Designed miniproteins, single chains. Designs and how they scored, part 34

Each design is a single chain, and the fold is of that chain. pLDDT is the mean over its residues in the fold that is shown.

## One batch from the design tools (miniprotein)

Design m1162
Fold by ESMFold2-Fast:
Structure m1162 (fold): chain A 100 residues (1-100)
Amino acid sequence: SPEEELRAEFDRVLAKTQEEIDKLIAEFQSETDPEKRIEILKKMIEVYQKAITELQKLRDRAEALGAEEVKARLDSAIDTLQYNIDVLKEKIEELKKELE
């Protein structure tokens, strides 16, 4: 069904996003150069921004289908990723102060 296809695409976007973030977390944990650590955090923000854009398109499709449960899950996922971006931006500002 269109709703099953939408759920599968949602799960795919989340899984891909988490895989990309896990790789960047591993890079961040192994990196000792503060400037390079900031660049890794910026890449994590880009991954989340791309995911939010894809999830917003899925949210529009969920709304068109009247798939209220999937729409609510998409709204929650988008809010979580937006919060993660804010946390990463704060971490970048903390690391920039360490470079002073």
Scores: mean pLDDT 91

Design m1163
Fold by ESMFold2-Fast:
Structure m1163 (fold): chain A 61 residues (1-61)
Amino acid sequence: DPQRFADIAKEIAPELKEEIDRLLEKYKDNPVEFRMGILDLLAKYSPEKLKEFVKKANELA
């Protein structure tokens, strides 16, 4: 799931693509920490995009 999670985050926040890719490489062995890092990154740098991400994730459910 980390690859799919990263892809969705990059679609919503393409300006954070480098940071998202860096987190994926840093935490490739720790998918839980990777997901937490992405949520923290979005909340800190683009809180409006975090809300958009949650909305899209709910639409996929």
Scores: mean pLDDT 76

Design m1164
Fold by ESMFold2-Fast:
Structure m1164 (fold): chain A 77 residues (1-77)
Amino acid sequence: SSLEKLLIRALAEAALARKAGREFEAEEYEGIADIVKGVIKVIYGKEVADKIEKRAEALVAEAEAAGRLEELLAEYG
């Protein structure tokens, strides 16, 4: 879904910014991610939202560990 893609992008941008020492930019993207999580929860309900959130967070964490956050952002553009 477009919301799941937006969540993945926001989380990946936050991770990249934090890794680069851009703490304020990271906090802005984390704020965007929180808003998107809220929207997903309202539209799909808690159970589906929790699954989407865990999937998005796992995908971003895996990309971060592999040094592939920029590739992930290109894929979800």
Scores: mean pLDDT 88

Design m1165
Fold by ESMFold2-Fast:
Structure m1165 (fold): chain A 64 residues (1-64)
Amino acid sequence: SKEEIKEYLLKNMSLDDLQTLLALNNRTALGAARHEISEVIPEAKNLSDEELREIIEEVAKEKE
């Protein structure tokens, strides 16, 4: 679920890591992040780049 992915990001990525990922203007970076998350949460592989970016943005904002 979205919530499970958010919890994963909150536990496994620092605010700096999340902000760096969002600053990257490359689909490859989001693809790599999706792959890494999907190794733990298989549902993540079905997220679009836009959906994943939105989740990362929300988590980054929550960590401020």
Scores: mean pLDDT 77

Design m1166
Fold by ESMFold2-Fast:
Structure m1166 (fold): chain A 80 residues (1-80)
Amino acid sequence: MKIEELLEQAKRKREEAKRVLEEKEEAVRTLTEMAKSGASPEAQKMLEELAQSYENTADKKADELLAEADKLEQEAKELS
């Protein structure tokens, strides 16, 4: 694989990670606001747990994408 292809793939994975984190921020904010807006204690706890689960899942996905990008950049460096 050419260095340019590795760097382009790394760039795309970093852009996808950024998108995942931006979507996470908006979704978590919405769920947190719903929890605070007069939900029952049971519903509030459920929404807070859902927000935390969403955050954890998105953070893990973003971390995996960034780790893959780092590996591609390292491979490109080794080829240069």
Scores: mean pLDDT 82

Design m1167
Fold by ESMFold2-Fast:
Structure m1167 (fold): chain A 58 residues (1-58)
Amino acid sequence: MRRAAGEAVAQALNAAGIPAEVDPETGLPALPVDEVGLDRALAGARRAEEMLRAMGVL
């Protein structure tokens, strides 16, 4: 089942330059299969977390 939180995370990752979509099977954001993309995903997740904190979500 898809979760709204997963879609929000996917949107934040896309805003950080990481292509991500919500996997309908797991309900989690699907990260790129590229190993190089993993390092960028970690950096993007950090920026997304900071953005959410700035918006008062965290």
Scores: mean pLDDT 63

Design m1168
Fold by ESMFold2-Fast:
Structure m1168 (fold): chain A 80 residues (1-80)
Amino acid sequence: MKAEEEKKKAEEFAKNLVKAAKGSAEEGVKLSEDSIATTASVGLLRYPSQKEIIIKAAEEAAELLGQDKEKVVEEVEKVA
């Protein structure tokens, strides 16, 4: 995959992750730190050169759901 195409797909994945977190927060559905980290880890496995985009999306999702950003990032980094 070309770097520009991979970046665009990683950005779409990031937007979808943040959108899902926002929707869950609005509906009162509590997603665990593990659930956020697992979803972000799938993105990291698909787009390994775009780690910064995926981690930033995981941090934003954690904030929207009232979860600990540092714990989510630590769990994602354990998979990477």
Scores: mean pLDDT 78

Design m1169
Fold by ESMFold2-Fast:
Structure m1169 (fold): chain A 68 residues (1-68)
Amino acid sequence: SIKDLAESAVKHLKDGDKEAAESALKKLVEEGKLSAEQASEIALALLEASSGEITEQEAVDKALEVVK
C-alpha cells in the first residue's frame, strides 16, 4: 500500500541511510507508483526529519497526508 511505501522510506531515514530513502522514492516515481510531486513532498519531510526539524513520526504523518 501507499502507507507501506511511506513507512519504508521513513525506516531508511531512521537507519541513517538518506541515499537509500532518496533512491527508493526515485524508483517509485520511475515505476509510476508515485507522482514526481508526491515524491518531492515526501523527500522534503524526510529531509526535515533528518535535520531534526521534525520527528520521525511527524515525517510519517506528512508523507501519509501527501498520499492520502
Scores: mean pLDDT 70

Design m1170
Fold by ESMFold2-Fast:
Structure m1170 (fold): chain A 85 residues (1-85)
Amino acid sequence: LEELKQRALTVVDGAIRQVEKALEFAKKNGDEEFVEYAEKALGRLRDIKARIQESTDPDEILEATREALDVAAEVMKKYIELKKK
């Protein structure tokens, strides 16, 4: 359990870091719509991290980790499109 939880937290922290970098880029470029979207995504990721930290259920930890990856993936898709402009 502890090893699984530690790996899950590493993944979620990576997701948070990626979204924070995208948010910093959007703020520098004045993209208010993406800034709002990324800030909401960061809120969701922090909630997911808290759930993983409090959970003792391996299935819940794995599901929460997947949710975090999905959130980060959606943000990164929008970020890549923003950078191409």
Scores: mean pLDDT 82

Design m1171
Fold by ESMFold2-Fast:
Structure m1171 (fold): chain A 69 residues (1-69)
Amino acid sequence: MEGGFPVIEVPEGATVLDVAEKLGPEYKELAREGKVFVNGKRVPPDTVLKDGDIVSFGSLEKQYKVKLV
């Protein structure tokens, strides 16, 4: 419960693919396959993220909180 989701910092205007790139090549592949969700909604990898968005790859159990910097 402590910490909830791991936080990932990206610049303003960053996309789902940019987040996947920071996480690793396996995440980029999941995003390209369309196995990516933002706030529980399936989205294309070129979707622009907002501060506080919750991104998950492959499974909703593996979620990351977006922080714009």
Scores: mean pLDDT 77

Design m1172
Fold by ESMFold2-Fast:
Structure m1172 (fold): chain A 80 residues (1-80)
Amino acid sequence: MSVEQQAMRLLMEAGSTILGLEVFKRMNDQEGVDKYLERLQKIIEELKKLYNDPRLSEEMKERLAREIKQIQELIAEVKK
């Protein structure tokens, strides 16, 4: 409901998506890896939108900036 709660929900979705990506990698399911990688990119775009919301606290903005960077680095690594 609040922008803080939306940010936390998206961060949890990012975490579960990363776990699913690891499962597909273990199963050698490249189609599943690609699908979850695309889902993770969509989550990043939503997190970036929240980062620009003036109602978001400075503490949460700092957290989102760090999390977005880490997820982007993971995506770049997987894409190679």
Scores: mean pLDDT 83

Design m1173
Fold by ESMFold2-Fast:
Structure m1173 (fold): chain A 94 residues (1-94)
Amino acid sequence: SVKDVLEEAIKELEELRKKATDTLVRALLQRVIDDLRSLLDASKEEAIEGVEKIVKGLDTWGKAELHTLSPEAQKIFEEAREIVRKTLEKLKEI
């Protein structure tokens, strides 16, 4: 279900946030987690639209901030972006 896909993504992002030490990346991951939680009771169409907006936000944030991060923080950001992109693909397959 939509809820199962979003709950798995939230769980993966929470585990990733526990490994993050960079304050900007931790704050970004919390924002993404909160945005995904807001979609848990959404329809498939609303969930897809919501996650597409999160992906766009991450791409914009990455262009602005990625070069300022340590290699470890960059890796955490890239893993978070991959989780969200994979989540979007899974939602489209429902």
Scores: mean pLDDT 90

Design m1174
Fold by ESMFold2-Fast:
Structure m1174 (fold): chain A 80 residues (1-80)
Amino acid sequence: SSKRSGWEQIAEASKEELKADPNNIEAHIRLGRALEELKRYDEAIKAYEKALEIAEAKNVHIYEADEIKARIEELKQKQL
């Protein structure tokens, strides 16, 4: 469907953003959300975990940190 194609385009755009700035937390979160919608759960988990890792390393606040942690947990359960 066109909507599923849209998530693939968002994922590719986010990957291109991350080539320019690998530490862009928002780009990692957008990539994770797009990959989750595409049912690419392994890649979505990695993107979300990288966003949390960068935020912790930079000691910056992510407003959605607890929600992202819950999403990672849910996606790990869907892979089993």
Scores: mean pLDDT 81

Design m1175
Fold by ESMFold2-Fast:
Structure m1175 (fold): chain A 84 residues (1-84)
Amino acid sequence: SVLEELKKAVDEALKKAGIKAKYTYKEHNGVAILHVETDDGQSYKVAGFRSPKGEILMLPALGDKSDEEIVEQVKKLLEQLKKA
């Protein structure tokens, strides 16, 4: 569901902008990572994860970050959200 919500949000944004893109997906320990390659040759990564309140949150990250770096950033953010 996190991956599907993330893809839907990205698809809607790109469709409104008139941009065509290809998507690949990875999921690591509850973090969904969507790799987006646009028709103009740009690459983006977007991460989706579930908050402690059960909400799906999205973190945009450009393709310059590794999946491992993105997962680590999300884990740190989740720890911060749990601690308040």
Scores: mean pLDDT 75

Design m1176
Fold by ESMFold2-Fast:
Structure m1176 (fold): chain A 62 residues (1-62)
Amino acid sequence: MEVARRAAEGAARAGGDAELARRGAEYNSQGDVKKGLELAVEAAKAGAAAGAATWESIRAGM
């Protein structure tokens, strides 16, 4: 799915976690928004900005 690729690229450019963004976008595209948010929260362990960038990239595919 293109959404997962775009999320990973977006997160990488914004300083987020590309792998977690890719996985989160896949779950979100399947209707599992909670799983997507949990992955963004995991990225936030590296810092609030990294978590925010990862979530922004995941939800941009909505």
Scores: mean pLDDT 76

Design m1177
Fold by ESMFold2-Fast:
Structure m1177 (fold): chain A 94 residues (1-94)
Amino acid sequence: SAADAARGAAGSFEKAVEALKQGNIREATIYATAASLLAVGALIESTDPAMRELLEKALEYIRKGMKALDAGNVEEAIKYFEKAAEYARQAADL
């Protein structure tokens, strides 16, 4: 279901945040990629406008986080990854 995919996305974004806080950029990128795929899947399946808006925000923030990582700004990346995880969790809890 869209809700199950959103919960999977939230959990994977949360793991990406923890990996970044531990300095494991490779692991964080893997979890962020998995979370993004799950969030896209939930967005495609969902007919709930509120869930779709929250998932779109999660995907927006993870894109910003990945750009920050590419620039070498880990602290900014953590901030964006945390926002992505928060929005995905809100979508999952609908």
Scores: mean pLDDT 87

Design m1178
Fold by ESMFold2-Fast:
Structure m1178 (fold): chain A 89 residues (1-89)
Amino acid sequence: MKRFKVHAVVEAESGEQALAAVRAGIEATPGVKLISLEATPPTTLPNGKKIVDVTATVEAPSAELAREAVRRGIEAAGLKLISMIVREV
């Protein structure tokens, strides 16, 4: 198992909403273990939309599986994923 840090920018109303979505995606993905999870407070854009930065540290067999776990959680919650970076740590 390798350790990865996932940085995701998510369009969400709150940090709690973004954290719950990412956690659910990881828990639903066999072989991916959540080590730590944190989010910034939401930033409100001029158009009224809010964005949250989420950082998840996970153990997974590959960066691709770590990415898929986070992405699927966000999408399943009906949230919009703006960007994602995955790096081995």
Scores: mean pLDDT 84

Design m1179
Fold by ESMFold2-Fast:
Structure m1179 (fold): chain A 70 residues (1-70)
Amino acid sequence: DKPSYSPREAAELLKEIAEELEKEGVKLSQEAKDALKKAVENPTLENVKKALQALSKSDPRVADRFAGRG
């Protein structure tokens, strides 16, 4: 299926998911936080993909929530 969001929209969605997980008490890795920051500051498809991968390694709910909203 065709993704319904641009790289910028995907980066903002990942930021929202990460903020929600941190509010729920999930401890995200520094690698995941750095990758997310880079994707938000420079929203390219590659940076978004790297952020999604790093965040998903910290908590598998990231990939599920991202797929459910995109």
Scores: mean pLDDT 79

Design m1180
Fold by ESMFold2-Fast:
Structure m1180 (fold): chain A 62 residues (1-62)
Amino acid sequence: LEEEARRLLEELLARMRAAASRAGPVAQQIGEREIAEVEATFRRLLEEGRYEEAVRYLRSHL
């Protein structure tokens, strides 16, 4: 579960970065902030050992 959660998080972050890179400069800056917030949230879940919750959420958004 931990490896799966980490892999899914990196996949989501990669997709978000790809989407942000196709936007204009202002939208890209906003996207970078949103990506940082998503990363911080899931890193916290992983640190807390909440792997099943992280995996379930990430799969629902991929």
Scores: mean pLDDT 75

Design m1181
Fold by ESMFold2-Fast:
Structure m1181 (fold): chain A 61 residues (1-61)
Amino acid sequence: MPGTPVYAGVLGELLEKAILEDKSLQEVAQRESGAPGASFEGALDLVVKRRDPSLEIVNPV
């Protein structure tokens, strides 16, 4: 199934903002960006993780 081309553009902006926040995120974002399939989820998670870390450890016992 073809992905939405808008995601590519929006993802770039989200990554740029996350990268500008911290150098650490820049390294991770670039690594994730290297993978065409994982880049989308990796980049998204990177931004979300930065804003709301709770999303990482959701669903407490």
Scores: mean pLDDT 52

Design m1182
Fold by ESMFold2-Fast:
Formats: structure tokens, sequence, C-alpha cells
Structure m1182 (fold): chain A 83 residues (1-83)
């Protein structure tokens, strides 16, 4: 539904904000690499759960956009792990 798509978009945006905050904290020296890795693992798990929910939706352009956003967020998460 439109409501489900909106809720999933908001949850994905929250993960995006958490990844940006995590990067800022790491760059400021507030977190060790091990702490970053632990938080990234939690965010990757959340992204996998969101992908499962999105994949249960009927095929649409909006579904494809949500899956693309998951892919971008996973790329950012893996980038943080490689620092």
Amino acid sequence: SEEEIKELKEEIDEVTEQLLALEAAYDAGALSPAQVAAQVAALLARLDELRKKINSLPDSLEKAKLLAQITVNKSEAYYLLRR
C-alpha cells in the first residue's frame, strides 16, 4: 500500500541518517574501528530485514526505488567497514 511504502521509506531514511552520524562520530575520533564495525553490523542486519519487507510488496516503480536505496545504504555501510 501507499502507507507501507511511506513507512519503509522513512525506515530507510533513518538508516541513512544513522550511517551519516556514525561516519561523523568516527571522523571526530569518538568511536574505535571495532565500535564502528559493531554498529555497521547492526545497520546491515536492519537493511536485510527492510529488504525482506520490500520484497513482499507487489512489483512497482516505488518497490524498485526502495530496493535501490537499500543497495546504496549497504554500499555506504561496507565503505565504513573498509576504513
Scores: mean pLDDT 88

Design m1183
Fold by ESMFold2-Fast:
Structure m1183 (fold): chain A 82 residues (1-82)
Amino acid sequence: SPIEALKEVREEFLKEAEKAGLSQEDIDRLNKAFDEAIKSGADKETLVKKFTELINEAIDRGDEKFADLVARALQRYLARLA
């Protein structure tokens, strides 16, 4: 299910974020996006929009590490829906 796919992707992200030494603030930002997507019934368009916003904001700040991790999480979610 889309919700199950989101849960798996979130778990994978948290493991990679820990290894990458991401700030708690960045982790909280992505957790908020996951929570909003889950509340929408794991609506694909809502998730794509929220994750794309996080990627663009990270790029604007020069935080390539966070942008890459968010992009990979989005790719994993989309792959699990195929």
Scores: mean pLDDT 78

Design m1184
Fold by ESMFold2-Fast:
Structure m1184 (fold): chain A 95 residues (1-95)
Amino acid sequence: ETEKLLEKVLKELENTPDFRKRFLLAVEAMMILSWEAKEEELPKIRELAEKTVESLDDKELEEAYKILEEQYEESGGGETPFSRILEAMKKGLKK
């Protein structure tokens, strides 16, 4: 189920020219993966999220970071799978 959802999102990202729509699909996939996963699956989820983010260009990555950071702050912050994804995105933006 989760793997099929991710595969569908990745195909949609390749076929959808609208960046905002593509990004929302990527965020939705990351949220589903992050909250449905067991702790032992966190590294796999991070890898899948990073692959999803890799499909975004630099401008899309900056916009994605802002939206994800805003949602993370609204959720109350703390150490979550989202915080690690945000750190990975921050490192990507610096390179």
Scores: mean pLDDT 60

Design m1185
Fold by ESMFold2-Fast:
Order: structure tokens, then C-alpha cells, then sequence
Structure m1185 (fold): chain A 83 residues (1-83)
């Protein structure tokens, strides 16, 4: 995985934790309960900060999100910044 993708994922997840979980989940297109969403974001962010492979399903609970293109990730980051 490119280092730039790790940086974008980290920024997206950090901003998602700054917003209400319901709002962040809606922007990211994730249809789960707010408590589970917050937990998964925290787990994914911890794994990324630890230098773990974000494409490992056992380490990154939001794996489908991590498979998005850099362009899609940049658009999601911008939407979170505008929230």
C-alpha cells in the first residue's frame, strides 16, 4: 500500500472521531449503529498509527473502506472537513 493512502486514511478516521458518530457514518456511507462505528474507527486508527497493514482484515475492521481509490479517499476527507 502507498504511504499516501495510509496518511489519507489516518486523516479521515481522525476527523470521523471529531464528528458525531451518526454524521460521520452517514458521510462515509457506513450503515451501522453509532457505537459500533466509533469502536471500528478507533480500532482502525490505532492499527494505522501502530504501522500495521491497513489491508489485513484481522487488523483493520473497516477493510472495504481502505480499498477505496486515493481520489475517492480525498473526496471523503473533503466532505468530512466541510461537515
Amino acid sequence: MLEEKRRLLTEILELALELPPEEAAKILGIDIDPETFRRLVEEALAALRAGEDPLDPSLFPLLPFALLSLETLRKLLQRLKEA
Scores: mean pLDDT 71

Design m1186
Fold by ESMFold2-Fast:
Structure m1186 (fold): chain A 111 residues (1-111)
Amino acid sequence: SSLLEEMERLLEEIRELVRQAIEALERGDYESAKEQIEQMRKLVDELTKKAFQLAENHEELLKIIGLKLRAIGSLIDAELAIERGDIEEAKRSLEEVLRTVEEIVELAKKS
């Protein structure tokens, strides 16, 4: 479906933003990393809206809501880790965002 293709494109954009944010953190460029996290937040919102449109039943909607909450939580954790200077925790949180978004796309593919 065209929605699934759009979701796969958004996943690729989020993957690239995660890579760029991690590289920025490794350089000590925390402002660029925060800007990339803010852009990830917008793309996660867009991707989950498309996932809701593909959901066939209430159980799938609840799974998508849970995954959206986990992704947003991981973005918040990454921002808080950056504020504390905990770069390793920030990287782990960003990797968790990517894993969670991948799960949303895989769930949509199975529908």
Scores: mean pLDDT 89

Design m1187
Fold by ESMFold2-Fast:
Structure m1187 (fold): chain A 81 residues (1-81)
Amino acid sequence: LSEEEKERIIELLDRAGVLATIEAPQHGPEIAALIRKAIEALENGDYETAIHYLKQAIDLAEQAGATRASELLREALKLVE
């Protein structure tokens, strides 16, 4: 991934975190924590770990009904994969 691609992914993840807090406030903090771990892994070039945390964040967002957040997380996952 280029730095420009990483920046785009991080922007999507930041937006997803905000939406998760709005759409599923009881699960927002846990989803945000998974997103932060994914961003940290991306910044370190650990794409396998980033994908792992993104998939967990998507699963939790979908279970919690955070529909818009899960859509942005899936978009970010496609850019990393």
Scores: mean pLDDT 86

Design m1188
Fold by ESMFold2-Fast:
Structure m1188 (fold): chain A 87 residues (1-87)
Amino acid sequence: SKISELVSRAVGQMIRLIGSVLDGDSKEADESVEEFIKTVEELSKIDPKLALEMAKTLLKFAESNPIVSKESVEKLKELVKKIEEKI
């Protein structure tokens, strides 16, 4: 299903982010966040509740890890806000 494809892609981007944090690769971390946001924005059009849960989960992880840029954290906060406004 389209939901299954988007969830698998989003999970893949979360795994990529975890790997980049372990490697200390801030560029890879920020790229992982950008791709996650694009995928979860698509998911939010189909299942906004699931999209919100995924976005909040990644935001908490990103805020806890200084390898992730402040700009990427702010983009995740904006994503959470936009999805909440749909529910």
Scores: mean pLDDT 89

Design m1189
Fold by ESMFold2-Fast:
Structure m1189 (fold): chain A 80 residues (1-80)
Amino acid sequence: ALDKEVIEKFSEKRPEIVARLKELLARAEADPESLAAPSAHPEASLERSAALAVTAEVLREIGDILQRALDEEKARKAAE
Protein backbone atom coordinates (compact mmCIF):
# COMPACT_ATOMS: atom_id res chain seq x y z
CA ALA A 1 0.00 0.00 0.00
CA LEU A 2 1.13 3.55 -0.67
CA ASP A 3 1.71 5.41 2.57
CA LYS A 4 0.72 9.10 2.63
CA GLU A 5 4.13 10.23 3.92
CA VAL A 6 5.94 8.19 1.25
CA ILE A 7 3.68 9.62 -1.47
CA GLU A 8 4.28 13.23 -0.33
CA LYS A 9 8.04 12.73 -0.08
CA PHE A 10 8.10 11.03 -3.49
CA SER A 11 6.03 13.82 -5.05
CA GLU A 12 8.33 16.51 -3.61
CA LYS A 13 11.51 14.85 -4.85
CA ARG A 14 10.14 13.54 -8.16
CA PRO A 15 7.51 15.94 -9.58
CA GLU A 16 8.61 14.93 -13.09
CA ILE A 17 7.51 11.36 -12.40
CA VAL A 18 4.03 12.58 -11.38
CA ALA A 19 3.83 14.62 -14.59
CA ARG A 20 4.90 11.59 -16.66
CA LEU A 21 2.30 9.37 -14.97
CA LYS A 22 -0.39 11.92 -15.82
CA GLU A 23 0.88 12.09 -19.42
CA LEU A 24 0.90 8.30 -19.72
CA LEU A 25 -2.67 8.10 -18.40
CA ALA A 26 -3.84 10.83 -20.80
CA ARG A 27 -2.22 9.03 -23.74
CA ALA A 28 -3.65 5.67 -22.68
CA GLU A 29 -7.17 7.14 -22.46
CA ALA A 30 -6.89 9.24 -25.66
CA ASP A 31 -5.24 6.51 -27.75
CA PRO A 32 -4.98 3.14 -25.96
CA GLU A 33 -3.92 1.51 -29.25
CA SER A 34 -0.69 3.55 -29.19
CA LEU A 35 0.42 1.42 -26.23
CA ALA A 36 -0.33 -1.86 -28.02
CA ALA A 37 2.10 -3.35 -30.49
CA PRO A 38 0.60 -4.39 -33.84
CA SER A 39 -0.58 -7.99 -33.69
CA ALA A 40 -1.83 -10.47 -36.26
CA HIS A 41 -2.77 -12.95 -33.51
CA PRO A 42 -6.26 -12.49 -31.98
CA GLU A 43 -5.39 -14.16 -28.67
CA ALA A 44 -2.33 -11.95 -28.19
CA SER A 45 -4.44 -8.87 -28.94
CA LEU A 46 -6.99 -9.79 -26.26
CA GLU A 47 -4.24 -10.46 -23.71
CA ARG A 48 -2.53 -7.14 -24.50
CA SER A 49 -5.82 -5.24 -24.24
CA ALA A 50 -6.47 -6.80 -20.83
CA ALA A 51 -2.91 -6.05 -19.65
CA LEU A 52 -3.15 -2.45 -20.90
CA ALA A 53 -6.53 -1.97 -19.19
CA VAL A 54 -5.12 -3.21 -15.86
CA THR A 55 -1.99 -1.09 -16.27
CA ALA A 56 -4.03 2.02 -17.09
CA GLU A 57 -6.26 1.40 -14.05
CA VAL A 58 -3.24 1.04 -11.72
CA LEU A 59 -1.49 4.10 -13.19
CA ARG A 60 -4.69 6.14 -12.88
CA GLU A 61 -5.05 5.14 -9.23
CA ILE A 62 -1.39 5.92 -8.48
CA GLY A 63 -1.63 9.22 -10.35
CA ASP A 64 -4.76 10.20 -8.41
CA ILE A 65 -3.09 9.35 -5.09
CA LEU A 66 0.02 11.35 -5.99
CA GLN A 67 -2.02 14.32 -7.25
CA ARG A 68 -4.13 14.27 -4.08
CA ALA A 69 -0.96 14.30 -1.97
CA LEU A 70 0.39 17.26 -3.96
CA ASP A 71 -2.92 19.13 -3.68
CA GLU A 72 -3.03 18.53 0.08
CA GLU A 73 0.56 19.75 0.49
CA LYS A 74 -0.19 22.87 -1.59
CA ALA A 75 -3.33 23.57 0.46
CA ARG A 76 -1.43 23.18 3.73
CA LYS A 77 1.31 25.58 2.61
CA ALA A 78 -1.27 28.08 1.33
CA ALA A 79 -3.03 27.99 4.71
CA GLU A 80 0.21 28.88 6.50
Scores: mean pLDDT 58

Design m1190
Fold by ESMFold2-Fast:
Structure m1190 (fold): chain A 100 residues (1-100)
Amino acid sequence: SLEEEIEKKIEELRELEKELKKLLEELRKLEVGSEEEEKVEEEIEELLEKLKELLLELEELRLKSTDEEVKKRASKAMLEVGGLLTLVEADLTVRRKERE
């Protein structure tokens, strides 16, 4: 069903969010300007692109659903993950400017 598809996309989104948080923890431990930092930042950027695509797909499915509880769960997941993406992109921007 559409509702089952939404729930599966929420689960996928949450799994990628956990992966992002692990990469962020790794990034915080690395020396600024190291080659390892650059590699982890590249992995984060790739994951951000995947998360953005998934958020777009989830929004399209949410708009098609008539189940208000499923829509609320999707909206909550999208707001929380979208907020995290905004903070991460800001942090990466600051890190890059500090290397100027």
Scores: mean pLDDT 85

Design m1191
Fold by ESMFold2-Fast:
Structure m1191 (fold): chain A 60 residues (1-60)
Amino acid sequence: MKELMERMKKVIENARKEQQARGIDITEQYEKAIKGIEEAEKNKETDNVSISLTIQKQLE
């Protein structure tokens, strides 16, 4: 689970850098996505599907 959380954080960080390179500020979306991952990490019962859905909803 920790490996998956770290991997997802890297994907979000990469998306942030790519959008910033294009002049698009996604700081708010980035913060929401990170908070979602942190909340999912606190809940040890959360499965991979629930984590993925949480991240997708926050990045939309």
Scores: mean pLDDT 67

Design m1192
Fold by ESMFold2-Fast:
Structure m1192 (fold): chain A 58 residues (1-58)
Amino acid sequence: SAAAREAARRAARAGLAAGVRTTIDTGNPQLGSAAGREAARRAAEEAGVSVEEAGKAG
């Protein structure tokens, strides 16, 4: 659905922001990647949307 795709975009944005911030704070891009992935997952869950369901658009 359009709502699921919108939630996925917002989750991706939240993940990117958290990943960049963690990389700057820790100097470790591996930690940044992990933090970004977790933040995206949390944002999708808070929106009540599965990232897998968002990926099935169509």
Scores: mean pLDDT 73

Design m1193
Fold by ESMFold2-Fast:
Structure m1193 (fold): chain A 57 residues (1-57)
Amino acid sequence: MEKEKEAKKLEEQAEILEEQAKRMNAISSVGGEYLQKAAEEKKKKADELRKEAERAK
């Protein structure tokens, strides 16, 4: 399903952002917090898409 594929892509992007956020926190906490929040938003959206895809199956 398209939603499941999109959810997987968002999860991968969230992991990359979360790793970058940890590195940025060593340089600037405000930049790292922003990236971490963005990663959490992508993970939340991916989880919702996965649940919708599962319900459609």
Scores: mean pLDDT 76

Design m1194
Fold by ESMFold2-Fast:
Structure m1194 (fold): chain A 79 residues (1-79)
Amino acid sequence: SEEEIQRALDEVRKAAEEIVKAYQDLANGGDPEEAERRIREAMRKAGEAVQRLHQLDPEAATEAVRLVRKAVSEALKLT
C-alpha cells in the first residue's frame, strides 16, 4: 500500500539522518566506536526498510538506496 511505502521511506530517511549525525559527532571529536555502532545500526535499519520497499515498489527501493548513498557521501565530506 501507499501508506506502507511511505512508512518504509520515512524509516530510510530517519536512518540516513542518523548516519549523518553520527559522522558529524565523529568530526566534532566524538567516540569512533560509538559512531561505528550508530552507523552500523542505522545501515541495518535502512537495509531492512529497503528490502520491504523492494517487495512493495522496486522503484521506491531504488530511490531509497540513492537517498542512503547521498547521505553517506555528504557525511564523508564532514570527516
Scores: mean pLDDT 85

Design m1195
Fold by ESMFold2-Fast:
Structure m1195 (fold): chain A 84 residues (1-84)
Amino acid sequence: PLDEAELDAAVTEVAAAVTLSLGRRQGVMSPAQVRGAEAILEAVRRDPSRGAELTPLALAVMRGEITDGVRAVAREVFGEELER
């Protein structure tokens, strides 16, 4: 059984990976959603202990919501400003 931090990290990875799969294979996600999902996935892979922090951001990106939190992660991970 996973501990809660490992479970949160796994949920974050799944949410981000689903967003990337839909964006790249079905063309239904905006460029900002795809890049936001890439940043969140990279952040959780670098530090799985951040899963609880990143889970709500990954779910927001799946819904098409590019929040200030998502933009902050993209700046942190890639040094990029997500537009719109």
Scores: mean pLDDT 75

Design m1196
Fold by ESMFold2-Fast:
Structure m1196 (fold): chain A 97 residues (1-97)
Amino acid sequence: MAEEKAKELAEKLKKEVEENAIAEVRKIPDFTEEDIRRLEEALKKGVEEFLRTAAELEARTAADPQSVLDTAEGLVTDLLERLIEAIKAGSGFSEPL
């Protein structure tokens, strides 16, 4: 079910934001707790909205529901992985997205 799948993915990806992306951001001494919270909220909101949009497209196109959600999951996962790797490499926030 697209809605159930989207919710599961949103929860998993929000956990990835909280436990992986934010953990890496926390290593940056330049950021306050307020800054980290804002970033966390923005990332979680983006993930939720992206997956909701994917579920809506799935309902409208009927071409392949799993394909739409799989694509959305891959894109969000790739973005999170890139963010984490950029932070680890010390290049985080050097490239505007």
Scores: mean pLDDT 68

Design m1197
Fold by ESMFold2-Fast:
Order: C-alpha cells, then sequence, then structure tokens
Structure m1197 (fold): chain A 68 residues (1-68)
C-alpha cells in the first residue's frame, strides 16, 4: 500500500541520516555526499507519493512529522 511504502521511505531516510552523520564524524565526505544525495532522492520520492492523494503543503507537514 501507499501507506506502507511511505513508512518504508521514512525508515530509509532515518537510516541514511544516521549513516550520513556517522560519515561526517569520521571525516568521510565522499560517503556523506553519497548519503545526502540518497536522502534527497528518498524525500522527493516520499513527496511524490503523498502529493498523489493530498495537497503539497499537507504532504510536507506529514513528512516532517514522520521524520521527528
Amino acid sequence: SAEEEFERLVEEIKRLEAEAKEALAKGDYQTYEKKDKEIREKLNEAMLLLTKVMPPEEALRKLVEALK
């Protein structure tokens, strides 16, 4: 379902953010840049998924709330 796909994307984004933070702490800027790009791609994917069924401003609020 779209809800399950959204939850999967949120979980992936949280994991990637943790990995990006760890890479920065180690001075691994190449890994950081790669993870940052993947985070942006997953955020865009989540927004596209949500905007199929709700307005963009509502989709953004839902995504921000889920990432807390």
Scores: mean pLDDT 88

